# Designed miniproteins, single chains, part 80

Each design is a single chain, and the fold is of that chain. pLDDT is the mean over its residues in the fold that is shown.

## One batch from the design tools (miniprotein)

Design m2778
Fold by ESMFold2-Fast:
Structure m2778 (fold): chain A 94 residues (1-94)
Amino acid sequence: SLTLAPLQPVVLSDGVLTVTGTTSDDNISAYAVRLRTPRYEVQSVALYTDNKTITFSLSGLSPDATQAEVELLAVSKDTGEILGRAVGTVTLLP
């Protein structure tokens, strides 16, 4: 299973959101993180790693949103398909 660490509020003047995930699955080849509002995707990043813990640092966050969804995805080494998905909400502070 894929677990997302608790998301801390982000001050937009700092512009950096840290996303940490942990998986129990052995067949991981990559992780992807997507930051989105109900209206649009703000940022997406992918990293190729077989580590069971991953940390993403996201910058350039939207100044017009007070909340965003963080979606963390784990990609299967065997199939290349999404093996795990974890979702959280982050508060964006002015």
Scores: mean pLDDT 76

Design m2779
Fold by ESMFold2-Fast:
Structure m2779 (fold): chain A 73 residues (1-73)
Amino acid sequence: MFIEVKSDLSEEELAELRAELLRTAAEEAARLTEAEIEEMKKRLEEASLQGKVTREDLRDQAILEARARAAAA
């Protein structure tokens, strides 16, 4: 699931961003190599531990979720 975020974005803006990212994330996930996916996971873990994530972190989370769903299909 997506990371719950406190940022400069409102909850409404975050919900819209997540919906947009999910739509495009599957296509982006298909383009990435396994090495790039692992790099994203590492960066997200570091950001998650701080409890402060950016729009880029939300995008990376969406891509990882899309990749996981594709692998489970």
Scores: mean pLDDT 67

Design m2780
Fold by ESMFold2-Fast:
Structure m2780 (fold): chain A 97 residues (1-97)
Amino acid sequence: MKIFDDVVSTLQNVKDGTVSNPKVVAKEGEDGDNLVYVLYNPTDETIDTTVYLPDGVGDKAKVTNLLTGQQSVVDIKDGKVDVTLGPGEILMIEVKK
């Protein structure tokens, strides 16, 4: 899973991300003024997960599909972001500190 490992290797202060679905591989790191989450679905099924964010982050998250390059902006609700990952998808979530 080269794309996931390559992106995670560019981040500072990397640790495990907190997600609701334990089937999702999640890393949290830093890139300048952003918190960055990199998520991977290793399963053959589409899965939903909540990503839990620390207090004091901004109100919106930028979501990038690293396989397609498609980007969207989602609202942060109650300190969390809900995302859907198709089979083998890798998402990058960027949040302002």
Scores: mean pLDDT 83

Design m2781
Fold by ESMFold2-Fast:
Structure m2781 (fold): chain A 56 residues (1-56)
Amino acid sequence: PEEVGREAGRAAGASDEGIQLGVEYGLKKDRNGMIEATKKYGSGAGAAAGVAEGFS
């Protein structure tokens, strides 16, 4: 789940910081954290979070 989330974030052009935060919140299934990561780092961090959540 972590690696596929990272790949989704990279494909969407997210920063390394955004990818890491998105994946962390996605693995925890923390929807508020996933929203916050998306607001701070953009839609690519949201993609990383959503994919990590879906596969965890």
Scores: mean pLDDT 80

Design m2782
Fold by ESMFold2-Fast:
Structure m2782 (fold): chain A 81 residues (1-81)
Amino acid sequence: EVVERLREEAERVAQAAKNGDFDTALEEIREMLRLAGEAGLDPATAVGYVLRIIGSLLEGNFDEAVKDARALAEAAEQAAK
């Protein structure tokens, strides 16, 4: 299930960032982008969400990053229908 997997990746991104492991966080973000594409989400929309997630992570705003990741998952779910 693409939506569930995107939410799992969002949690992994948050955990990696909290541990200071930003290279792992970026790899998980790349996987989220791939899954959004698999769901049929418009590439520009998917990239927009990813940039917001990265921005929030760089600011240390993990809650906002998770919210944006969940929004990406919801958009991908709608695109998959």
Scores: mean pLDDT 77

Design m2783
Fold by ESMFold2-Fast:
Structure m2783 (fold): chain A 61 residues (1-61)
Amino acid sequence: SALEEAARRLAGVASAEQLETLIKEKNEVELKRLASIAGIDVSQLPEVLKVMKEKGLEPSI
């Protein structure tokens, strides 16, 4: 699915914990950058975070 692909792309550049912190802090600049990397809208980032947590996706870097 598009959300699973987005979660995989984001896991390559950020951890689920980092994404959760950025969402809580409302760091609009970084959230837009990550959404662009994932190929999704910024409003979908919380759903992508949920997928990352459910599948235990970790950064590969």
Scores: mean pLDDT 78

Design m2784
Fold by ESMFold2-Fast:
Structure m2784 (fold): chain A 78 residues (1-78)
Amino acid sequence: DFAANSAALRAAYNAAPDTVTRDRVVLQARVWQHIADVVDLPQAVRDGIAQLQAAIQAGAPLSQQVAIWQQIQDALRA
């Protein structure tokens, strides 16, 4: 659910320990906002979103999170 995902990203922004982490959450939120406006999302995009959320919750490195959201962007362009 896009609304729930937006709320989760806002919570992550507020919990961010520094400005760099906060800026990265903002970039992820922009991806979520763009996705929320798309009708008929491909399954690959939905799967990528689930992977990104899991990586954020697990405290994965920013490089891994970046790789996942790049895959989401690529799926949106396809």
Scores: mean pLDDT 64

Design m2785
Fold by ESMFold2-Fast:
Structure m2785 (fold): chain A 75 residues (1-75)
Amino acid sequence: SEEENKEKARELALQAAELLGMSEEEKEELAKAVEAGDSLKASEIARETIERNRPAPEQRRRALELLQQAVLAAK
């Protein structure tokens, strides 16, 4: 269902945001972008956070995998 898809997308996006060290406000912005299907916005938020927070390579890789799954779940 649309509601289940949005909830799953949100959950995956929040997991990715946690791995990237995002604040609660930034996590919410990322989740909203993913729920809206705005993959460009979600990608830009993630990229800016990676540049700022410089997460470990394995955390960055896992976060990007989760974000990709989140974007797909929102469809």
Scores: mean pLDDT 84

Design m2786
Fold by ESMFold2-Fast:
Structure m2786 (fold): chain A 83 residues (1-83)
Amino acid sequence: MREELKRLLQQALEYAKQGKIDEALELLNKAEKLAEQAGDLEVSLEIAMGVLSYAVGKAVGLSDEEIAEKLARQLEKALELLE
């Protein structure tokens, strides 16, 4: 389960770095659900914070590039928790 979660987060990070935000968010929704099922609440919270940062950034008029950078940073933090 942790390896599957790690793979989903790594793939979401790559999509975020490419500016493919919608694809990254789809993978994050799957990863969050998987983290909750695994009891990994800390990882689930980091994923949720990434999604929230996207929503806030879009609402305040940040560029897609700025949103992608912030999302990538949150995903890197979530991946560190799985080490």
Scores: mean pLDDT 76

Design m2787
Fold by ESMFold2-Fast:
Structure m2787 (fold): chain A 69 residues (1-69)
Amino acid sequence: GKIEALERALEVLERTGNGSAAGAILAHEAGPELALEVERRKRELEKQGLTGREATLKAIKEVLEELKK
């Protein structure tokens, strides 16, 4: 499901640092709406001074926590 796809993307990013692999999981398994929401949050976090990896990690965590509530 979408939660499982987000958790898998998060695990891949945390374990390997591979943002491209995490992005592919989001696009293909989480679906376009959630992938775009992660990208939106990532861009906002990057404007605040986070690096691409840190911004992506935090964006996935925020979306995942919202879906779990």
Scores: mean pLDDT 81

Design m2788
Fold by ESMFold2-Fast:
Structure m2788 (fold): chain A 97 residues (1-97)
Amino acid sequence: SALVDKYLKNLKVALSKVGVPSELIDEFTSVLANNSGSNGGKILLAVHLFALDKKLNIDEVTVPLFSGNQTKLEKFFTKLGKDKAIELLKYLIKYTS
């Protein structure tokens, strides 16, 4: 899907700008590309667990993350910071792999 490809591109750019290692970005985007369909519930669960662990409101994570919008993704990851962005990706990989 052209929309999925655009989303993954915008995600990679946003994560790279906050200094997330390229190897982790590639692992995460590979998991998203190869595990389509049934992983929606697992992604939502991982995001909820991350938000609870970091004491964030779930909407502060889900709204920007699922927007597909480059500016919203970049603002979200910049506000979250490199270390928390890395942790979010590790939660997502763990629960979708």
Scores: mean pLDDT 80

Design m2789
Fold by ESMFold2-Fast:
Structure m2789 (fold): chain A 80 residues (1-80)
Amino acid sequence: SAALEEVLKEIDKAIEAIRNKDYDKFAEYMRKIRFLVYDNPEMLKVVEETAEKISEAGLDDIDKVIELLEEMKKKIEELA
């Protein structure tokens, strides 16, 4: 299982990357999050559903993307 503290740290980095419009770093952090939760099917599902919602919203809707990432963070904390 992924270490909770490391997952939450990478989510915070993804949020900051979006605030800075650094879409390459955002993609790197999202890949890292998927890697960290790979062995946890419930957490992986949350990450996949969040990525789909972000794709639907578009990266230019910064406020919505941050909201979705914060919701993902909360759901992952609740699964730990």
Scores: mean pLDDT 87

Design m2790
Fold by ESMFold2-Fast:
Structure m2790 (fold): chain A 84 residues (1-84)
Amino acid sequence: KKKELLEKLKKLDKEAQERADEYRAAVDDREKSLEYQRELAELIEEAIKLYKEINPNPSAEEQEDIERVEATIEEFRRRLAEEE
């Protein structure tokens, strides 16, 4: 079951990239960009939580990646709070 959750994480990553492509192509739509940021932040937050639950002993490289992503999410959360 835990490996199935890991595969879900990769699918979430792929979906986030696909949405990034769609909104990147629609750069003229600022409102769409805000929705994109909200959805991306939620997807990444869920992915990180699942990843930590499945892999409690990440490698040093993975640990650094997690910390960088968490910092990015923190910025997104601040923007989301302002837009609420």
Scores: mean pLDDT 71

Design m2791
Fold by ESMFold2-Fast:
Structure m2791 (fold): chain A 83 residues (1-83)
Amino acid sequence: DLEELARRIAESPEELQREVIRLAIDEQIKKLGLKPLNDEELEEIIDALLEQLKELNLEQGFLEMLSVLDPESLEEVRRRLEE
């Protein structure tokens, strides 16, 4: 389930990993009512978060991230993995 999904993301190409982080950031910004980031700013934050996840535990980091996503965002992640 979510653990398997997190493992698949952790072992996927970095481009997919960045996509998942992007979805999580976009959702959090929306929940907090913050101003949307431009593409370059978003990519810089994604790079920083991905590097941090790699230093700690990539699989666990994605598991935590997936567990707080809205059902709609989670389905989008699943579609991208199975596409």
Scores: mean pLDDT 80

Design m2792
Fold by ESMFold2-Fast:
Structure m2792 (fold): chain A 95 residues (1-95)
Amino acid sequence: MKALLSVGAGGTGVAARPIEGDPQKAAEKAAESLRKGGATNPYLAEDGTALATIPAKNGGDAVRKASEALQKAGGKVIKLETTDGAGRALVELPV
């Protein structure tokens, strides 16, 4: 299952949006992985987006920390981009 992580330039709120696989299972796995990596206030939206807060200096820092959390949980980071303080990552979720 794959998800897109995104954080805006001014925020540390991480959104993990499923892009491949079952949306509900992908969202649950993203939320679990982020929680294990130290994220707080996990929330599952109706569209299958998992939301969590990661302590970070900006969106780029938050996406890097979220990506590390997913890797420690057994996921894989496929692509990571930071632009103007915002961050995006394409990740493969743990099975």
Scores: mean pLDDT 76

Design m2793
Fold by ESMFold2-Fast:
Structure m2793 (fold): chain A 131 residues (1-131)
Amino acid sequence: MYKVKVLQLAALVAALLLASDPEFAAKYNLLGEKREELIAALEKKIKELEKELSDEEIKLAYAIAAVAVGKEGWAQRELGLEEFPEVPEDLKEFLRKVASEAVEKVGKGEMTPEEGVEYIIEKTRKYVEEK
């Protein structure tokens, strides 16, 4: 089983990749200043979690996130990742769902950027603890 903090980092990176995708962001009305604020909030929390993880755990979290949202090409180009783990289908579905729900709720004005980040952290923690 992956550590809670590794999967929390993976979920935040998945959300960052979706928020950074102009086509995905536009679908949920995540535009302009609101998009910039969500990206900044995600990057801040990612940096905080990375301080608590090893380099290998950070690379693993980014690889899991890239696989979950279909951004393996990005991870290979930007991070030099040559090998991707086999991510269980239920975990990929969970990460994609929690990341996309956070982006959607922030885009619709149902959550602030900070609330969206906490939603990802909380949902990922519960997913790990309820298994």
Scores: mean pLDDT 84

Design m2794
Fold by ESMFold2-Fast:
Structure m2794 (fold): chain A 88 residues (1-88)
Amino acid sequence: MTNKELLQELDNAVKENDLDKAKQILETLLQDPLFVNNSAHLIAKVIVSSSNVNFVQAMVNYLQNLVEETNNQTHAVLLKEVNTLLSQ
């Protein structure tokens, strides 16, 4: 599966408010740090596109926990983009 196909699947999972599916797809995307660093804004826009505030908050909590557990710069870059979009 290509990163573009994974982004489309993430968008579908977000529209369905399927938290488990969204997390699984995001974990797969995060395995490609080069793609995530170059596309962090696009991935973040998909995550925050949900009209369900509880879903978006759960995704933010998931990313925050992932950053705290891994101390991975790619995870931190994506979390920063998500938080920037939510602060607008």
Scores: mean pLDDT 84

Design m2795
Fold by ESMFold2-Fast:
Structure m2795 (fold): chain A 85 residues (1-85)
Amino acid sequence: GAAEGEELAREGLRLGEEGVRAARQGDYETGARLGRRGVELGLEGMKEPRAVLSATAAVIAGIGARVEARLVALKQGKAPPEEAL
């Protein structure tokens, strides 16, 4: 229902934002994992029409965390984790 979709979107956004913070602290593996989870929750939330806007924000945040994690891994001379790809 709408409440469940909105909850998935809020959690996805939270994880995406936390993933960006983790990656910026040098923890690119946590950043990538949280970003991937944020995208997954956002995509699930998009199945609820009333949550599409908030769910889209969660997907964008999750992608941002994955991109940040990829860049931080490369800056540290490491291969990006699969979750960042």
Scores: mean pLDDT 88

Design m2796
Fold by ESMFold2-Fast:
Structure m2796 (fold): chain A 65 residues (1-65)
Amino acid sequence: VSEEELQEEIDLALAEIVYAITVKYTPDPKKAAEELRRWAERAEQEGLPVFSRYLREKADELEKA
């Protein structure tokens, strides 16, 4: 795999872990969504678009549930 593909896989794996931890320790789905959006915003500022997009998608799902 290319260096770019490997970096994207790592970003996605980390985003999945952040999502799992956030929902585990934040039982209110609306608060969990808010927390994920904060992480996504920070990730976007750090230049991690795959990380940011994954967390925003998960936040949207939690908010609609």
Scores: mean pLDDT 80

Design m2797
Fold by ESMFold2-Fast:
Structure m2797 (fold): chain A 96 residues (1-96)
Amino acid sequence: MEEAVEKAREAGRRAASRTTAGQLPVEKQMEVAERAGELAEEVTREALKLPTLLEASLFVSDRGMEIAEENPGIEGLALGTGVTVGGLAGLNTYRS
């Protein structure tokens, strides 16, 4: 579990950073990346409570989309992408 959550945070932060590259100042890019990693960790912990990998994966994808919709522009896209990519990477690590 802890390894899965750590992988989710790392992957989520990296995905958000790539999404904001060239679009936001470095300081803001780092802030968004850290927030995406935190959200990916949280969403992965919740997803791991679900009984099947399919339900967990759908939960992660749905939460990523909701987060993107709640936040406008490139920041929302980066947060949603970070949560989805991070969460799925975490789930893959846990089930492998």
Scores: mean pLDDT 82

Design m2798
Fold by ESMFold2-Fast:
Structure m2798 (fold): chain A 93 residues (1-93)
Amino acid sequence: MKIYAPKTSDVEKLKELFPDAEIVQFDENDLGKILRDLKGKKVAVVSERLADVNATKTFLENLGVDVEFAGTLEEMAKVKDKFDAIVLASPIK
């Protein structure tokens, strides 16, 4: 599983939460590159802030990405289905 995280995220905290995941950092200028990786994949969008989740979900869906889940990290952990990729809509600190 890949985790796409803003460059300002705490990578060590992400590795602690998801030890087996590949962490890919991005900035706003790199979004076009990650979109290719997200097309055709089962994607989850997560943030502690609902506005950030909704904005990121809308952005990705308008670009043809299939967003299967949008919500908090805690809510995602309760979902039995596995995702191919997780996009963090805000930095983890």
Scores: mean pLDDT 73

Design m2799
Fold by ESMFold2-Fast:
Structure m2799 (fold): chain A 81 residues (1-81)
Amino acid sequence: SIEELAQKFLETVRELVMEEIAKYGKLSPEQQAALDQVIDQQQADLQAAIDSGDPELIRQALEQAILTVGLAAQKAIESIK
């Protein structure tokens, strides 16, 4: 279900992102804080959507979280290449 997929994303996204970034190098404390802020905000928004019980809101929040976190991770990797 979309809720199960969203829950898995919430549980794994930080670890997966940090594992991928670690292949390229180490972020500065400021870069890490900026990335953490993006992940924290997207996790909060997605959790709110899950708590609403509305599958369409969950789908929209999950799509937004994937795109937003993906872009933030890419920018982080580019900053250490």
Scores: mean pLDDT 88

Design m2800
Fold by ESMFold2-Fast:
Structure m2800 (fold): chain A 87 residues (1-87)
Amino acid sequence: ALSPEQQRMLDQVVANVRDMLAAYNAGRLSAASVLHQVRWMLEEASRILSPEALRVLAERVRAVVDEEMDDPELRAALHAVIDEVLA
């Protein structure tokens, strides 16, 4: 089971990813910037979160990408980043 602290940290990372995808969809952020920023956030999360929290993070971030990203090429690139960093 995740601790309340790990759950809050995980929830914040998911919220930040969702905000960045929303910024891209609004035309405020480039695809390259989204990929760079998501990779950075997931790499930082991987240093702090437990293995159990990282598995939950990977599942939730994949779901957010599938829900929010209509561009199939960028969606595939984001899934590759998740797999590379959180595997």
Scores: mean pLDDT 87

Design m2801
Fold by ESMFold2-Fast:
Structure m2801 (fold): chain A 72 residues (1-72)
Amino acid sequence: SMPPIDEDDLARGRELMRTGDRETQLEAARRLEEKHGDEVAAQAAREAGRPDIADQVLRDSEQQAQQINQQS
């Protein structure tokens, strides 16, 4: 099973994405992605009212998947 999601991490990330500047918002999303994965980070960004950040997280993840496919 996947490790349990740390709700404190999610709450902190959502708050930083809601109240921070652009760089702070992107760093918060990146930290959530590193610990919990891209879908969790994107969902937290949407919950923070930042669908633009959610879209960026998912695009970066998609680009990485395409790079792996090119190596095959």
Scores: mean pLDDT 75

Design m2802
Fold by ESMFold2-Fast:
Structure m2802 (fold): chain A 86 residues (1-86)
Amino acid sequence: ERERFQQELVSISRTLMTDTSREKRSEALERLAELFGVSPETMVKIAREVGVDVELKDGKIVVNKDFAFTSEQVGLILDRLRELAA
């Protein structure tokens, strides 16, 4: 449903931009991958393209930095995901 999608997207984006916890940002990227129906490998590739230090470990997304994502990085990730979902 449109409202549920938007609420999840806002929540994920906020976590990526404001939370400094690597665990929460890793979880937020996994939620984002599920929301757009992309694989964890594809999500890691997209995040790396925008300069985020991420890896796949045992099929899970792991963020290796303690710094929040920039609004520009989140915007570029969302644009790329929308391209793949079309």
Scores: mean pLDDT 77

Design m2803
Fold by ESMFold2-Fast:
Structure m2803 (fold): chain A 92 residues (1-92)
Amino acid sequence: GEIEELKKEAEELLKRARESGDPLAENAAREALKAVEAAEKGNVLEAEISLGMALINLGVMKLVGASEEAIRLAEEAVEIAEKAVEIAKELS
């Protein structure tokens, strides 16, 4: 289903973020995976908190001048977390 595919995308993104060596990109990707896991439980609040944390990591990366590749990984993490929030809302 949609949530299972999104979880695979989040897990693959976390692997790519770890390989990048950027700790903020890894944190954003980890928060995206948490948002998906919250969505599987229909927990909107936990999914929204994880989205917020992914957005904070992305914002810090832009402020400190992280690489374009690392920023793109964090942007992908935010997109996954946003989709997870929408799925959680539909299950609630």
Scores: mean pLDDT 90

Design m2804
Fold by ESMFold2-Fast:
Structure m2804 (fold): chain A 63 residues (1-63)
Amino acid sequence: MEEVKELYEKGKEKIEKGDIQGAIEKIAEIVLKARELERRGDLETAKEAFKMASELAHMVNDA
């Protein structure tokens, strides 16, 4: 969870700086982490991670 939160904050920072490619990279890292959590049976944490990735993706599309 802490790793996902750090990636989420870095993704927001990338969007703020106009680094859209960097933001997309952070979204991909969050999705990979969420899939790993899902495979381990941590479904609630995985769901939150997917939600964070989705929020960043919406921010990128609205930029």
Scores: mean pLDDT 81

Design m2805
Fold by ESMFold2-Fast:
Structure m2805 (fold): chain A 89 residues (1-89)
Amino acid sequence: MKEEYVKKIEEAAKEVEENAKKAEKAGDEELAKKLRKQAELIQNLLEAAKKSSEEEAKEYAEEAEEIAKGAEKEAKEALEKAEKEKKEA
């Protein structure tokens, strides 16, 4: 169902925005900017999915989910680095 894929893209966008906020809290301003740009890309995928076929919407949802997973990993690494620096300082 096309609506299911649209919802997955919306969830991915929210996850990337949350991870951008985490990167900002970690002091990684460059990562925060990168993740905000990725959130904008996911919004473009969302608009494309709404205008596309169900099969195409599924592909956009898969791409959005991959971006969200990458954002989560990068934000976790930034937070771990910040915590390590805090403990070593």
Scores: mean pLDDT 82

Design m2806
Fold by ESMFold2-Fast:
Structure m2806 (fold): chain A 90 residues (1-90)
Amino acid sequence: ALDHLVLGDVALAQKKYDEAKAHFRKAIEQSPPNSLVQGWAYFGLGEVALAQGKYDEAREYFQKALDIGRKIKDSDLVARTEAKLAELDA
């Protein structure tokens, strides 16, 4: 699960969006609900969608990441997702 999160981030940095998306989806599938890995994987899917101009999909993924971040009390995930949602609403 965590390995796929890291591989997704590397693929995203390389602009390999389909590969990044596949890794983030595997991270979600292989992690428990409301986990750190699931929250950051949804954040990664939001960043892929944003890079592809899919603003509605990006907003939905960032909202899921925010909800998880709040439940697990991950202040970094909450802050980053709130910033991305504010950017999308501008």
Scores: mean pLDDT 86

Design m2807
Fold by ESMFold2-Fast:
Structure m2807 (fold): chain A 76 residues (1-76)
Amino acid sequence: PVLPYDPLRERIAAVLGYEKAKKGVSNRELAERVGVSPSTISDIESRKIPQVSRALLRRIARALGVSMAELERKAA
């Protein structure tokens, strides 16, 4: 049981979309770097996954060159 709105999930999806566009990285390329399917990346961006594991978030952060703090809380 998860709420339809989750600030962390929303931020993760927004940062993911922004950083992919900024770096010209496709869902396929990011999925390959992270070690998941492209549909998993799409589902995170579309808020279809209610919770994303911290291990997966760390891999996404590394692949995009962002910190975990940027995904979990807005860095200033």
Scores: mean pLDDT 71

Design m2808
Fold by ESMFold2-Fast:
Structure m2808 (fold): chain A 68 residues (1-68)
Amino acid sequence: SMVDEIIERNVEEALEVFRQDLEKGLAPESAFLRGAKVLYDGLEKNGLSDEDQLRAFQEFVERFREEL
C-alpha cells in the first residue's frame, strides 16, 4: 500500500542517518535518537495515523537491533 511505501522509505532514511552518525563516531544511543527524530519528522510530514506511526517506529527499532 502507499502507507507501507511511506513507512519503508522513512524507516530507511532514519536508518541511513543512524549509520552515517555511527561512521562519524557518535555513540549508538545518540545516533539512535537522531535517527528516531528524522523518522518522527518524516512521518508527521506525511500525516500518518498514530497506529501507522507506531508501526513505523516498531520497524525502525527492530531493524536498528539487526544493525548492532
Scores: mean pLDDT 84

Design m2809
Fold by ESMFold2-Fast:
Structure m2809 (fold): chain A 84 residues (1-84)
Amino acid sequence: MLPLLPQAEVDAQLAKIKAQIKEKYPDDPEVAEKMIALFEKAAAIQAALQERYAAGAPMEVIEAEARKAQQELDAELKKIEEEK
């Protein structure tokens, strides 16, 4: 019934993250844009996991997939930081 956060709440958190990234990289708009795109990708992955949970996937499976996705996102974030 209540698998994950509502999309509106996810969108609100994404907006806050975008603001934080812009604050962290005020002199590097290109880096900020790449990081924002990465967090938008993370939000899309969360939406996909929410659909799988709604379809009856066990919470343990959703948590395992979320951790795997987080590892991949962390690797992509490191690549963006190395692009300077």
Scores: mean pLDDT 73

Design m2810
Fold by ESMFold2-Fast:
Structure m2810 (fold): chain A 112 residues (1-112)
Amino acid sequence: MSPEQKEALELFLEVLAELDPELAAETREALKAGIVNPLLPFVGRVGADAIDEVLRRVFTEAGLSEELIDQVLSGRISLVEALAEILRRHGREYLREMLRRLVRALLARARP
């Protein structure tokens, strides 16, 4: 993982800890256990289709091309690689606020 990918992932985990500290701890442990997708804990709570809808909306708002978004949703590019690209283009503060919108939208769709 590149330094920018590590920074983007840590920023994602920091935002998740602000909004749902228990889910952040679960996600951090899953990543330590070798799980590559940091959204895997949300798949069970929200469902893959709702995650895809939220990611497409948020990444479109962040100015990512439709082609790049399709590559992320199909798994050709990892989520962490896409977040690192946003970090490179827009900087840390922009990525943090984008991630807050992403996590809030996912939590709003989570099943009880």
Scores: mean pLDDT 80

Design m2811
Fold by ESMFold2-Fast:
Structure m2811 (fold): chain A 99 residues (1-99)
Amino acid sequence: SYIDLARRYIRQGDYGSAVSAAGSALARGDYEGALDLMRQVARLSPQQQGQALRLMGTAYLKLGDYDSARRYYQLSSDRYRQQGDLDNADYSLQLAQQA
């Protein structure tokens, strides 16, 4: 499963691959599993935090929690802006405004 794959990547410190695997789990409907894994990645990896927060926003959106979706998309935007990644910051902000 993509969740088991992402867990193995987290144990190995490969947070980029963990984010990719969790994104695949999200695409297949494992919203709660992906949310838990991205919460771990957001704590452990400053580099992947923006993307992890965006996937958490998408997971909440798919679960029907629009308030949490907007909050996590905004947090993703803020994190990308702090890192100087303005294109990803703007994209996450657009997702927050549409949620």
Scores: mean pLDDT 89

